# Designed miniproteins, single chains, continued (4), part 21

Each design is a single chain, and the fold is of that chain. pLDDT is the mean over its residues in the fold that is shown.

## One batch from the design tools (miniprotein)

Design m12704
Fold by ESMFold2-Fast:
Structure m12704 (fold): chain A 62 residues (1-62)
Amino acid sequence: EPSNTYKYVKEIVLKIDPNAVVEEIRKDVFKIYVDDESKVDEIKQALDGTLPPDAHVEVVVR
């Protein structure tokens, strides 16, 4: 089941890059696909204050 964290992460990411794909590969582990490398740092910074300390985020340029 998608967590409240997943919903929140997806909303933040899509505000920065509306074409991004957000995937929760396991509990509190997220993989985010972007088409623009310039968005990687902005997304990482936006999520750094939002995620619980045990959560992990990988941002990948496709």
Scores: mean pLDDT 77

Design m12705
Fold by ESMFold2-Fast:
Structure m12705 (fold): chain A 64 residues (1-64)
Amino acid sequence: SEAERAAHLARADELDAEGVKYLESGNYQKAAELFDEAAEHYERAGFPSYANQARKKAEEAKKL
């Protein structure tokens, strides 16, 4: 439903923002986990471009 997609988008945005905070503080493992979770929620929301961006952030965090 539209409401379910909106909820997934909101959750993805929260997780992505939290991931950025952990990345900035040097907790790369936690940042990667949060970005991967954000990507799943962006996909469920119907935003594959945002999901791909979140996965790229997770991939880069995993290298650190």
Scores: mean pLDDT 90

Design m12706
Fold by ESMFold2-Fast:
Structure m12706 (fold): chain A 78 residues (1-78)
Amino acid sequence: SADDYVRLGDQLRQQGNFISSGRHYRQSGLIYRQQGNLTRSIQSFNRSIDSFEQGGDFKSSMDISTLILDMGIQQVYP
């Protein structure tokens, strides 16, 4: 489930495995988007972006930023 991917992403991030963490947050974001839960989807995608950036995978972070734009929603960084 999307919640399982969030929990695994949190665990991997705590272990310093930012790339795998980013992948898990990305999967949760995609599932929430498919379910029409755009708020949860954006939260997961933002966590994925942060994890990929901390891991040095800027290509993956840019791809996810494009997904957010394609949903017609401006990325909000609080």
Scores: mean pLDDT 84

Design m12707
Fold by ESMFold2-Fast:
Structure m12707 (fold): chain A 76 residues (1-76)
Amino acid sequence: SDELWRAALEHLRKLAEAVIEAARAGQLSPAQVEALLAEMRATLEALEADPSVPEEYRAELRAIVEEFEARARAVL
């Protein structure tokens, strides 16, 4: 359980970094980046509403999403 959650969070961090770099390279439009931001926020809200998700991983997920939102807006 914990191992799968840690792997999922690490994968999400790497995916977020790849999206930021693609946006910087002009491979993603501003509209595509905004759509991804909305999707990640909706996913965060759904997971935070799920009591089966460990508190530690909810906090890490929130931090990842908030960092991604800030960095994505800085690139746009």
Scores: mean pLDDT 79

Design m12708
Fold by ESMFold2-Fast:
Structure m12708 (fold): chain A 91 residues (1-91)
Amino acid sequence: SEEKEKIFELVLLEMRLMASEADVYVLERRLERGIPVPQEELDTILENARLTVEDARRFAEKYPDDPRAKELLRRAEETLRRAERLVEEAL
């Protein structure tokens, strides 16, 4: 059913977003403590945040009237903004 497909896509997007949010949270704590973070790890965190925004945007385009889609996109964009700031500060 269309609703089951939507829920499946929603759950996968939520899982990816939660992983990206956790990576950014851990990165912020590491940088606050002066723990060095390899450039490859910074690049991976940033790339994953960007991909999550693209996935959230596609989901919001597919389900424009769903408030969950808008909220996931907002959270993904906030996570990317934070990741970009932290990566810039680490350089």
Scores: mean pLDDT 89

Design m12709
Fold by ESMFold2-Fast:
Structure m12709 (fold): chain A 84 residues (1-84)
Amino acid sequence: MERQRKIIQQSRDEMERELEKLEAEALALGNYDLADQLRTLRTRYSGQINRAIERQNFDEAQRILGKLLIQITAYKSQLDQFKA
């Protein structure tokens, strides 16, 4: 449990840092709508992940992180298209 919790927390922290970077990139490109979407996504998923960790429901936390990774990948693709 202790080791699994640390792995989940590390993954959460990495995802939060990635979302912050994407938000900063969207703002730098003048895409304020995308930046707002990324901020909303970060706050929503942070709350869900933290609740799952508090409840020691690591399977749920992993599922939430997996969904977040898919969303991050989609937003990265949108930013790459906007740069073109």
Scores: mean pLDDT 83

Design m12710
Fold by ESMFold2-Fast:
Structure m12710 (fold): chain A 81 residues (1-81)
Amino acid sequence: SSLLDKVKEAFQKVKAGDVKGALETAIELLRQGHSTEAAAVALAAAKKLSGEKKRLVEEAAQAALAGKLDEAIRLLEEARE
């Protein structure tokens, strides 16, 4: 339930334009080892971004799907700044 609730909340944040909040939830999911769910949230957030931040978030999603969780977290933290 808590995983489903976090993913649902993150998608609601993306729809509301709270991209930073959605990326924070994606980072939490990565820290918990939920790479597939984190990648889905990151890619949804990327659709609301442009330029360098979009590129960083898309790279983070690919890193997460490749099992490179620490790299994915670093890229998302950079995109939040």
Scores: mean pLDDT 87

Design m12711
Fold by ESMFold2-Fast:
Structure m12711 (fold): chain A 59 residues (1-59)
Amino acid sequence: MSPVQAAMVEILTQEALKAGRLSEEAAQEILNSLKDVKVSEEDRQKAEQTVAALRAINA
């Protein structure tokens, strides 16, 4: 998994948890599995921009 993809999954998981579409336990497991992925600030910014763009298109 690329660092940008890992950051995207983290963002989507947190959003799903906040919206009540994902259980807290499942969200924690997903986030914990991603903690070992080396994500830079640039990778995170790219992920945020990509997620925002996809959400704007698909709603």
Scores: mean pLDDT 78

Design m12712
Fold by ESMFold2-Fast:
Structure m12712 (fold): chain A 80 residues (1-80)
Amino acid sequence: SKRQEILLLIQELVERALELEDEEAREAVLATARRVQELIDNGEPISRIIAVVEEALAAMENPEARELLRETLERLREIA
C-alpha cells in the first residue's frame, strides 16, 4: 500500500539522519520524520506529508541534510 511505502521511506530517512555529523541538522530531520509519522498515524493525505517535507527542505541550511530531504521528497512525489 502507499501507506507502507511512505512508512518504509520515513524509516530510511530516520536511519540516514542518525548518521549526520551536524547535531542541529540531524535533530531537524528527525523532527520532520516524527511530524510525518504523526500525519500518517492521523490518516492525513500524501499531499500534506509532501508539504511538510517541502517546508523542512526550504528551512534546511545543512547541505547533506538538504540532500536527504530532497531525495525523500522526490520519492514521496513518485508514491503520490
Scores: mean pLDDT 88

Design m12713
Fold by ESMFold2-Fast:
Structure m12713 (fold): chain A 81 residues (1-81)
Amino acid sequence: SKRDEYLERLKKVIEELKKGYQRAEQAGLSDIAEKIKTLIDGAEYVLKNADSLTDEQLEFEVRGIERQAKILKEELDKALA
């Protein structure tokens, strides 16, 4: 279902964010690491409370998290260059 697709996308972006967090910590990039950790915490909250969200609300939250994750990945990649 569309809902199952968004739940899998949410789980995937959380795993990608966790890898980004480890890279940021290893590089001593504290500000970027804190931003990534905050987004991980928010994404995990959405995943934990997904049953309380409509399909439209879940889509909105997942798309927003994916957008923020992309921005932070670009910020991390620039800082590591």
Scores: mean pLDDT 91

Design m12714
Fold by ESMFold2-Fast:
Structure m12714 (fold): chain A 82 residues (1-82)
Amino acid sequence: SKKEKIEKLKEEFKEKAKKLGLSDEEIGQLGLFINSLSLIEDIETMKIMADLVIAHYRSKGKFEMAELIEEITKKLIEIYEE
């Protein structure tokens, strides 16, 4: 199901973030982002919302977070295009 794919995506990116040395707070923020974006279920709106979040993290110098958010968004869109 889409829900199972989203849960797998959360675990995958939590492990990736942990290996990159991101904090537990930042890892938690990734999980919240995935949950929030998955509730939208409209690809165009998901892209717009993700761009805002990516811009926010880049503005704070959190480039690793921004790159992970971009990658997550691409994979979430792939799940919704199936």
Scores: mean pLDDT 85

Design m12715
Fold by ESMFold2-Fast:
Structure m12715 (fold): chain A 62 residues (1-62)
Amino acid sequence: LAALEQQVAAARAQAEKEFAKAGLEMRLPALGYSRPLSREQVLQAQLRAYQSVFASEQAALE
């Protein structure tokens, strides 16, 4: 699980740095879960969310 936590932190930090360079404010989507999830499933969902936001904003900059 530590590897997933590291990936989430790295993806978030990278997105924040790129948004700062472009003069943009990073907005993170609210993550809602309708049922209990394992720690691993939560981390995977967070990782995908940060990567999705970063990719979407990169496309918008073009």
Scores: mean pLDDT 59

Design m12716
Fold by ESMFold2-Fast:
Parts: sequence; structure tokens; C-alpha cells
Structure m12716 (fold): chain A 105 residues (1-105)
Amino acid sequence: SAAAREAALLAAGELAVRIGEIRHRILADPAATPEERATVEEAMRIFAAGEREFEALLAAGAPTEERLGVLIEATRRVIALLRPIDPEGAAELERLRAELERLRA
């Protein structure tokens, strides 16, 4: 439905914003280790790849469930990487991932 599509796009945008905020906090922290900084950049690469795949599926007219599946999987991988560094940020991303899963079902 149009309402489900709108809700999915809004949730995807919120994910991008939250991941950006987490990256900014970690990179702005002078106590962050080189390994933590490398990990957040890897998380950003994974999410950016997921966003590109999501946009390609959107352009191809793929069903919302298939598009959301790609974004959910990218978010799951990002959460796994960020959880040891920023458990609160990871918990927020998990909540948004659960919302996407609900919209996919």
C-alpha cells in the first residue's frame, strides 16, 4: 500500500540519520582507538552498499518486501559491528530494524 511504502521510506531515512550520528560521535571521541574508527568506517561502507542496493531495487520496481529485506540485512550487519563500541546506538538501530521487519511482514 502507499501508506506502507511511505512508512518504509521514513524508517529507512531515520536509519541513515542515526547511523550518521553514531559515526559522528565515535569519530569525534578523542579516546576512540584506531580499531574502533576502522570499525565505524566499515559499518558506514556496509550501510552505503545496502542503500545503493535498496535504491537499485526501487528503480527496478521490486516489491517493498524485497527492498526492505536488503536494508534490514545491511542494518543487522552494522548493528553487529557497532554493538561492542556503542551499545546504546546499536540498541536504537535494532529498534529501527525491528520496525522495518514489521513493515516487511
Scores: mean pLDDT 84

Design m12717
Fold by ESMFold2-Fast:
Structure m12717 (fold): chain A 93 residues (1-93)
Amino acid sequence: MTKEEIIERIKELLDNLPSLNDKQKAKAVIEIRRLINELKEMGYTYEEIGKALNLDIKSEEDFLKYIAEKANISVEEVRKILEDPDYLAEKLK
């Protein structure tokens, strides 16, 4: 994907987060993280990614907090989805 396609896809996923069910939210959170990692591999910082998304995001922690707010879940829940494979597997049942 191009940078522009990745940014647009992240924006769509973030905009849809409030209307998704728990399983859909978990899938969307994982996809957003994957797309952010693609931008990081291209050499973009969290601050540059935040600016491209028109968001006040400067760090990974700011990003996780923003996802949590949009998804209406805790930052701890976002971390478990991203960092705990067993927890993610349970959510995707």
Scores: mean pLDDT 81

Design m12718
Fold by ESMFold2-Fast:
Structure m12718 (fold): chain A 64 residues (1-64)
Amino acid sequence: EEELEEAKQWLIDELLAGNKEAADRVSRIGREAIAELGLTGPEASGEDHGRVIRRIYEEIARER
C-alpha cells in the first residue's frame, strides 16, 4: 500500500518532468494489463480502468 502511494507520486513527478522513459513504461504496462484483463475499450467499466491503473503502479513499485 505504501509502495503503491510512493510509486504513484514518483510517476506523477516524472511525467510532469517530461520523462519519456516513464511515459513509455506506463504505456507498456497499461497495454499488458488491458490485454490480461480482456478489456475492449467501450466495454470497460470505471472499476476495470481502476484495476489497470493499480496494475501500473504495482509494476512500477516492483521495478524500483
Scores: mean pLDDT 70

Design m12719
Fold by ESMFold2-Fast:
Structure m12719 (fold): chain A 103 residues (1-103)
Amino acid sequence: EMEELLERFRELAEDPKKLEEAVEVLEEIARLIIELLKEGRKEEAVEYALRLTPIAAKALEVAEKEDKELADRIKQIVGRIIEALEDAGETEVAAEILEKLRS
């Protein structure tokens, strides 16, 4: 399930016409990562969050040029992942993700 969601998000993330669908897939990925953290599956959650980060950064770059509302939604969704990682004690990983999104 997660592998299929990551591949679908990657496919959608670079297409300006599919950004809304990309954001919906990102919301589902974020929900699953946060659930893994709640279940104590920190290693899996961290791996998926790091794999998600370059794709989310690309989606954000595209969205900032095309649709500011979708760009804000991407930031909010990834922000929830960052907060969940911090709450789980993965502060260094959370900081790395934040830096990659700002670059």
Scores: mean pLDDT 86

Design m12720
Fold by ESMFold2-Fast:
Structure m12720 (fold): chain A 72 residues (1-72)
Amino acid sequence: SKEEILERTEKIVEEIKEKDFKEVVKTAEEAVRLTARSLRAIGHYIQTQLALKKGDIEKARESLEELEEILK
């Protein structure tokens, strides 16, 4: 019957929406993670430059190691 076809079609549409929503959420989570990582990298880069300007080689090394770990 037409009613059975409509019910089956509506179930397929809901399944597609649920799958698309999960993929959108994963993409949004990845974008937030990458943005946070970029801000952390910039912070450590600035710290390294400031430490080098002050002649603090040990602090510059620590900040650079953190930057290298973020960029891996």
Scores: mean pLDDT 72

Design m12721
Fold by ESMFold2-Fast:
Structure m12721 (fold): chain A 85 residues (1-85)
Amino acid sequence: GLLEEAERLLREIEAEFRRLREAFRAQDLDAAEAAVARMQALVAELRALAAKTDDPEVKKILLEAEIILGMALILLGVLKLILSK
């Protein structure tokens, strides 16, 4: 159902966040930007899914995904700052 789809999207977002952290450690800006772009697309899918239901568990998963994306955007910004000297 919608809850299982939301949980799957959250797992994919968490996997991309791990890839972003690996890209940050490697100072690979292209990989980091690609990971964030995929996270943004996955969060957009999760927002669209959450709009179709009043299930509080789906809304909670969306909130967790939004927080992870927020952290990802900060991390990407920090990497860009490090690489720009």
Scores: mean pLDDT 91

Design m12722
Fold by ESMFold2-Fast:
Structure m12722 (fold): chain A 69 residues (1-69)
Amino acid sequence: MTDLLNRGRDHMSNAETSIKNGDLDSAKKHIEEARKVVDELRRAGHDEVADALQGGIDELEKKLKEKEK
């Protein structure tokens, strides 16, 4: 779990940095990788942790969409 969660957090951190730098393509790729981590956490039965990570991803997706306009 810990390694998987850290991987998800790393992708979210990279996505946030990419959004701030205007690299929306890179941000989108990191968001997709973080979503894969959420899916793996849910399959492992870690729904609460997956929900928390998904909440962070949803906020990043919202910021990304605002930058695309």
Scores: mean pLDDT 82

Design m12723
Fold by ESMFold2-Fast:
Structure m12723 (fold): chain A 72 residues (1-72)
Amino acid sequence: DLEKFKEAAIAALRELGRIAQEQAKTEEDRQRIEQVVEEGIKEIEAAKTRGEVLKATGRAVNELQDIMKQSA
């Protein structure tokens, strides 16, 4: 079920965003994390296949990881 797969991906992305927010050292990083999560959710919702959901989720996760590495 594509819709359940999207819901699971969105839930996972929101949780990763929350963890990233807690680890962020600056307000600028927190705002960027929020933007990445919002954009990722929008892209997941627009996806037409499970492959597109995975690609959208992976892109957002990679962006969150990059922000986290810069704040280390």
Scores: mean pLDDT 85

Design m12724
Fold by ESMFold2-Fast:
Structure m12724 (fold): chain A 85 residues (1-85)
Amino acid sequence: ELLKKIQDLLSQIQQAVADAAARGETREAVKRSYEEEINQLKKEADERIAASTDPEEQKKIMEDYKKRINEVKERYERALAAIDA
């Protein structure tokens, strides 16, 4: 019974360590995905602005991409909070 209790405790500790490591790996993956998505949005914005000759259209494009970037940032912050919960 004592041996089983020690084995159960060790199993719980191993699981907690694995879960903590997995959360760390998940956070790095989420951060990488976030950085890639932000870089892609910036490239798309730059390309669309360069393709436009209308200053009002360029402003609208900038405002649209600023909103998309903010949405990605909020999603990233929510994802980190969910991992830590």
Scores: mean pLDDT 78

Design m12725
Fold by ESMFold2-Fast:
Structure m12725 (fold): chain A 84 residues (1-84)
Amino acid sequence: LPVTPRGVQMARDVVRLLQQGHSLDQVAQVLQSRYGVQATADSQNRTLTLHVSNAQQALELVVVARLVYQATGGRYSVRVEVVG
């Protein structure tokens, strides 16, 4: 799976914000503002969905899902969805 500096940095930002007690809605706003990635927060299911326009972008962001799940011990999940 491709691991990019952008994907790793996004994962670090998500983990940092969640560890600092920020809400998923606030995390989604940061991702939209800093990276231009549309994100939807589901606080009830502790899931953040990243919306991308194509499969290549989805592959780049798979690392975010993996790193966030591992760093939070499965407490939070990230999904990547192609919405083209």
Scores: mean pLDDT 82

Design m12726
Fold by ESMFold2-Fast:
Structure m12726 (fold): chain A 85 residues (1-85)
Amino acid sequence: SARLAALARRAGAVGQRAIELYPELTPLVQEALDALDRARETGAQADIDKAVATFERLRAALREAGAPQELIDATDAVIAELRAL
C-alpha cells in the first residue's frame, strides 16, 4: 500500500542518517529495517511487535550516542506509525 511504502521510505531515511553519523550502529539499523520489511510482508502482529522493539532499541542507541533531536523525533515517528499498523 502507499502508506506502507511511505513508512518504508521514512524508516530507510532514518537508517541512512543513523549510519552516516554512527557507522557502528549499522548492524542494529539493518536489523530494524529487516524487521520492518518482514512486518510489511506478513502484517502479522508478532512481526510488527518485533519491528517496534528493534526500532525502540535503535532509538535508545541513538540517544546514548547523543544523536540530533531531529533524528530521535524521526525515529519516534516511525515507531508510532508501526504501532498504528
Scores: mean pLDDT 90

Design m12727
Fold by ESMFold2-Fast:
Structure m12727 (fold): chain A 78 residues (1-78)
Amino acid sequence: SALRKAYRDSIISGVGYVIEAIGLELDGSSKEDIKAKLEDALKHFEEAKKYAELLGDKKSVKDSTEAIERIKERIEKL
């Protein structure tokens, strides 16, 4: 379904921004630059959660909620 593709695309985008944040950390970039990439990842995981809720997929809602919580924790610990 179109909603399932939107969910997957949002997850892929969120993961992509997490990978970019890791790259910035390895390159010794500023905490502000790392935070910006993590905040971009957060927006995509929040969109994924909305699509999961529209799908009625409890597992995908839980998975996206856990991803959101982990990214928020990483931002707070920067």
Scores: mean pLDDT 91

Design m12728
Fold by ESMFold2-Fast:
Structure m12728 (fold): chain A 99 residues (1-99)
Amino acid sequence: AVEEVRQAMEETLKKIEEAAKGDSPEIREKIVKIARDTMERVVQAVEEGRPLGDIAAALRDGFEKIEEAAKGVSPETREKILAAFYEGAARVLEAVSRA
């Protein structure tokens, strides 16, 4: 599960970086940092054997922070970033639920 979660989060981070390319470098860096910090928290929670609810809470917290940071980007870019994170979160939760 840990390796599958790490791969899902790394793929999600790449999609977020790609979605944010058309906007401000400062906002892009902020969003990428939030996504990376969320990835580290999720991987650690999975490694510690934390329940699915704790992992879902970490992903939800990350989503809220990204949504706030993305208020400064275009609506189209914001939608792509949030969609990428949401898809990644769903993959992580599926991988954890199968373990």
Scores: mean pLDDT 79

Design m12729
Fold by ESMFold2-Fast:
Structure m12729 (fold): chain A 79 residues (1-79)
Amino acid sequence: MRERLGLPARDSDGRPLTDEEADRIVEKARELVAQGAPPSEASYGELVDEAGYRALRDFASVREDGRWYTAGAEIEREV
């Protein structure tokens, strides 16, 4: 992914979130939608524009490698 999608600049440990890690969070949200299990029930049909940001935010925290990643459109420091 070449652009950010509201992912946090840091994980729950205060470590910087890399572009690769951001891509993984986005991929997980997209996979859930593709499988018919949306990050947020209300957002399922609208992951095509700014609603995608909202859906990623509703995905909340994702535990990965002992780190928490929270998707949120409010974070604009990834790049």
Scores: mean pLDDT 43

Design m12730
Fold by ESMFold2-Fast:
Structure m12730 (fold): chain A 82 residues (1-82)
Amino acid sequence: SSAIQQAISQRDQLDEQGSQLGRQSADLEKQSADLAKQAPSKGADAEQQAKKLKDQSAQLKQQGQQKSDQASDLDTQAHKLS
């Protein structure tokens, strides 16, 4: 039915958004870790910037999880309608 097809389309869009946010989160976490390794030579500023990147990574990860949860709910609904 058109309702099932719409739910599948929305699920796929939410999964893609979640995946993109997850990749961005992973990139920021890597940048944070790389900068933290430089902190002994670059001082407190590098440590502070690493913390900011880690906090941003956590926010994007939470947003990505919300998108994935919404996609999972739509997938469950589509299966119940089939």
Scores: mean pLDDT 83

Design m12731
Fold by ESMFold2-Fast:
Structure m12731 (fold): chain A 78 residues (1-78)
Amino acid sequence: EKEKIEEYLKKTKEYAARALQIGERLPDNETDARAAADLYLRGAENAYKVGSAKAAELSYKLMEAKTEEFERIAEAAE
């Protein structure tokens, strides 16, 4: 199941990078975007260290949901 953990870690990093890019365009949400990226990236990295696919999936899903939230805010702000 190492492959699943690696996939979730990679996806978490991709969504975190997207959230940070959106946050740079949304000054009011930039702090929240950075906090979410930091929290869920640490979660995914810790899951990788302990070999927990469940924890890695959780970090990925939470980061995905938060990034989608920021995408909706950005769309509404334009």
Scores: mean pLDDT 82

Design m12732
Fold by ESMFold2-Fast:
Structure m12732 (fold): chain A 86 residues (1-86)
Amino acid sequence: SLEEVERQILGLLGEIVGAIRNREPVEVVRAKLDELRALVEAAADPTLARSTISALESLAKDSTDPEVRAELERTAAALRELLAGL
């Protein structure tokens, strides 16, 4: 269900925030972002795509790590391309 996918997306966003806060390797953040992107792509829902993009853009603005910021921005850009095709 869309509600279950939304819960998975929120959980994964929480994990991404935790990984960034704990200064985990960029590969850990990247792997979680790849999972997040796959969930949003599979759902193909414009509302979930928009809310996820907003969350990632907010995290990117608050990020002090240039590598983490670049990965967040790259994932948000990929989701914006997906959203344009929905």
Scores: mean pLDDT 89

Design m12733
Fold by ESMFold2-Fast:
Structure m12733 (fold): chain A 73 residues (1-73)
Amino acid sequence: SEMDKLQKLISDLESSRAQLEQAIRDLDEQTRALSETDPKRATRLDVIRGFLQISLDTTKYLIERLKQKLQEL
């Protein structure tokens, strides 16, 4: 059913969200560790973090939109 398909998509996106949140946390820890010893690498990791944050925000937006759609069914 459409409802089952939406629930599966929400579940899959929630898993992706959790993975992105963990990746950002791991990257933040690595950046902090490198900030004094390799500031150029730390700066590059911060740029990568920015792209991961955009992906996370997009994933959160999609989850919210799908949840709203599910409530309207």
Scores: mean pLDDT 89

Design m12734
Fold by ESMFold2-Fast:
Structure m12734 (fold): chain A 87 residues (1-87)
Amino acid sequence: MSVEELTEELTEHLRKVGKLEKYKQYVEPLAQTLAAKGLSLDEFLQLPASKKKAILQEAGIPLSFFNVVIDMDINLGVEVLKEVILN
C-alpha cells in the first residue's frame, strides 16, 4: 500500500472516531512508517498492542495516540459486525 492510500484510509478512520481535527498531524508520519514496513492499515490494526506501540514510537508519534488506534480498531470491528448481523 502506498503512503497516499494509507493517508486516505487513516484520515477516514480518524473521521469515523471523531478524532480527525485533533490527530490529523500524525496521519502522514504513521502512513510513511506503515508503508516502509509493507503494512496495510488493516494489518497494523490486527497487530498486538506491544507491536502497535513500537510502530508509533518508530514513527515519532506520542503513545497517547495509542488510545486513538484502539478506537479505530474497535470502530472497524463494530462496522464489520453490523454488516454481518444486518445482512
Scores: mean pLDDT 73

Design m12735
Fold by ESMFold2-Fast:
Structure m12735 (fold): chain A 113 residues (1-113)
Amino acid sequence: MKKAATSSASANTAPSQTVTTATATVTTNAKAGETVVATGTVTRSDASATVTLQVTLESPSGTSTSPAATSKDKVGSIVVSLDMKEDGEVTGTATATAENSAVTLTVSLEIYS
């Protein structure tokens, strides 16, 4: 597989917020018969913060969404795959959310086809 596209985003909790959300979105083109693989990774400034990570791939061939993974210690990387039934544009989205924490989240998303 070749690395097709990458994106990253960061977010900080504002003084009036109880939730911090960071979203990274990336788009690539894939052909019928290819398998598209997306890897989402989250880094946090506070290791005690509970962080939920979810990755979604959307295409004309359908949508593949990871289960949401939640951890106060480590969320890590989530991998999602989508089999292409037709040529088209694939959009990957990685969303990281932390609740009740003054935290900086950095989410990165890589797509391979």
Scores: mean pLDDT 71

Design m12736
Fold by ESMFold2-Fast:
Structure m12736 (fold): chain A 74 residues (1-74)
Amino acid sequence: MSIAEVVEEALREAERLGEEALKMPQRDLALAMIDQARALIRQIYAWGLQHDEAAAAELIRRTLELLREALASL
């Protein structure tokens, strides 16, 4: 998969998690965490395009995994 496809899929998943966050007791914290992860994914993508797309794709996947774990702890 291209890094652009990895980013598109990760941002779609972040949007889905945002919809689920609206049902959570700590929705404001959950939404803030999702927004931070979304910003980090975009920053990693920009870095990857200039340096290492494969490493950036792996970091994006890792960021999304950590976001899922953090949300599950709320």
Scores: mean pLDDT 87

Design m12737
Fold by ESMFold2-Fast:
Structure m12737 (fold): chain A 97 residues (1-97)
Amino acid sequence: SVARVTVTLAAHGPIEEAKRRIERALEALQEYARESPDFVSDPEVEKEEVSEEAGLVTVTLSFLTRTSAADEILARVREIAKETGVTVASSVVEPLD
C-alpha cells in the first residue's frame, strides 16, 4: 500500500533569505528520504512560487511513501520545517491503494 504525500513549504522575508531557508529544508528532506526505507519515491518539486511584494516563497513537493508511514513522515517534515525556519502551509496524504 502506497500513499502520495503533497507538502507546501512557505518561507517569509526578503526573497533571497526565504529561498535559502527553503533550500535548507529541501536538503534536509532529501537526506531524510535517502535514510528512510519508507520512501517509495524521492521528493520532487512540483511547483515554486515567489512573491516579492508579499515577501513569500512557496514550494510544493510530492513523493510516494508506504501508507502506514505517511503520518510519521509528515510529522518529521514538520520538524525539518521548524528547524529550517519555514512553515508547512499545507499537507495532503492520498492513499493510492
Scores: mean pLDDT 88

Design m12738
Fold by ESMFold2-Fast:
Structure m12738 (fold): chain A 66 residues (1-66)
Amino acid sequence: MVDDVEVKEALALIYLAIGNIDKKRGDFEGAIESYEKARQVARDAGLDDLVAEAEKNIEEARKLME
């Protein structure tokens, strides 16, 4: 069975994918919400690479809204 970290990694990747789909559709608010969920899950799991990816995507989406 997958451990808690692997489950959180999968969940973070799912939220990143949802955010990417929303961003591509022009839903920047929805994208940011999904990326923030991905960042929180990744942070709780100690997955610094996924935290950085989520934060980068949040910053890019925020710039597109401003």
Scores: mean pLDDT 83

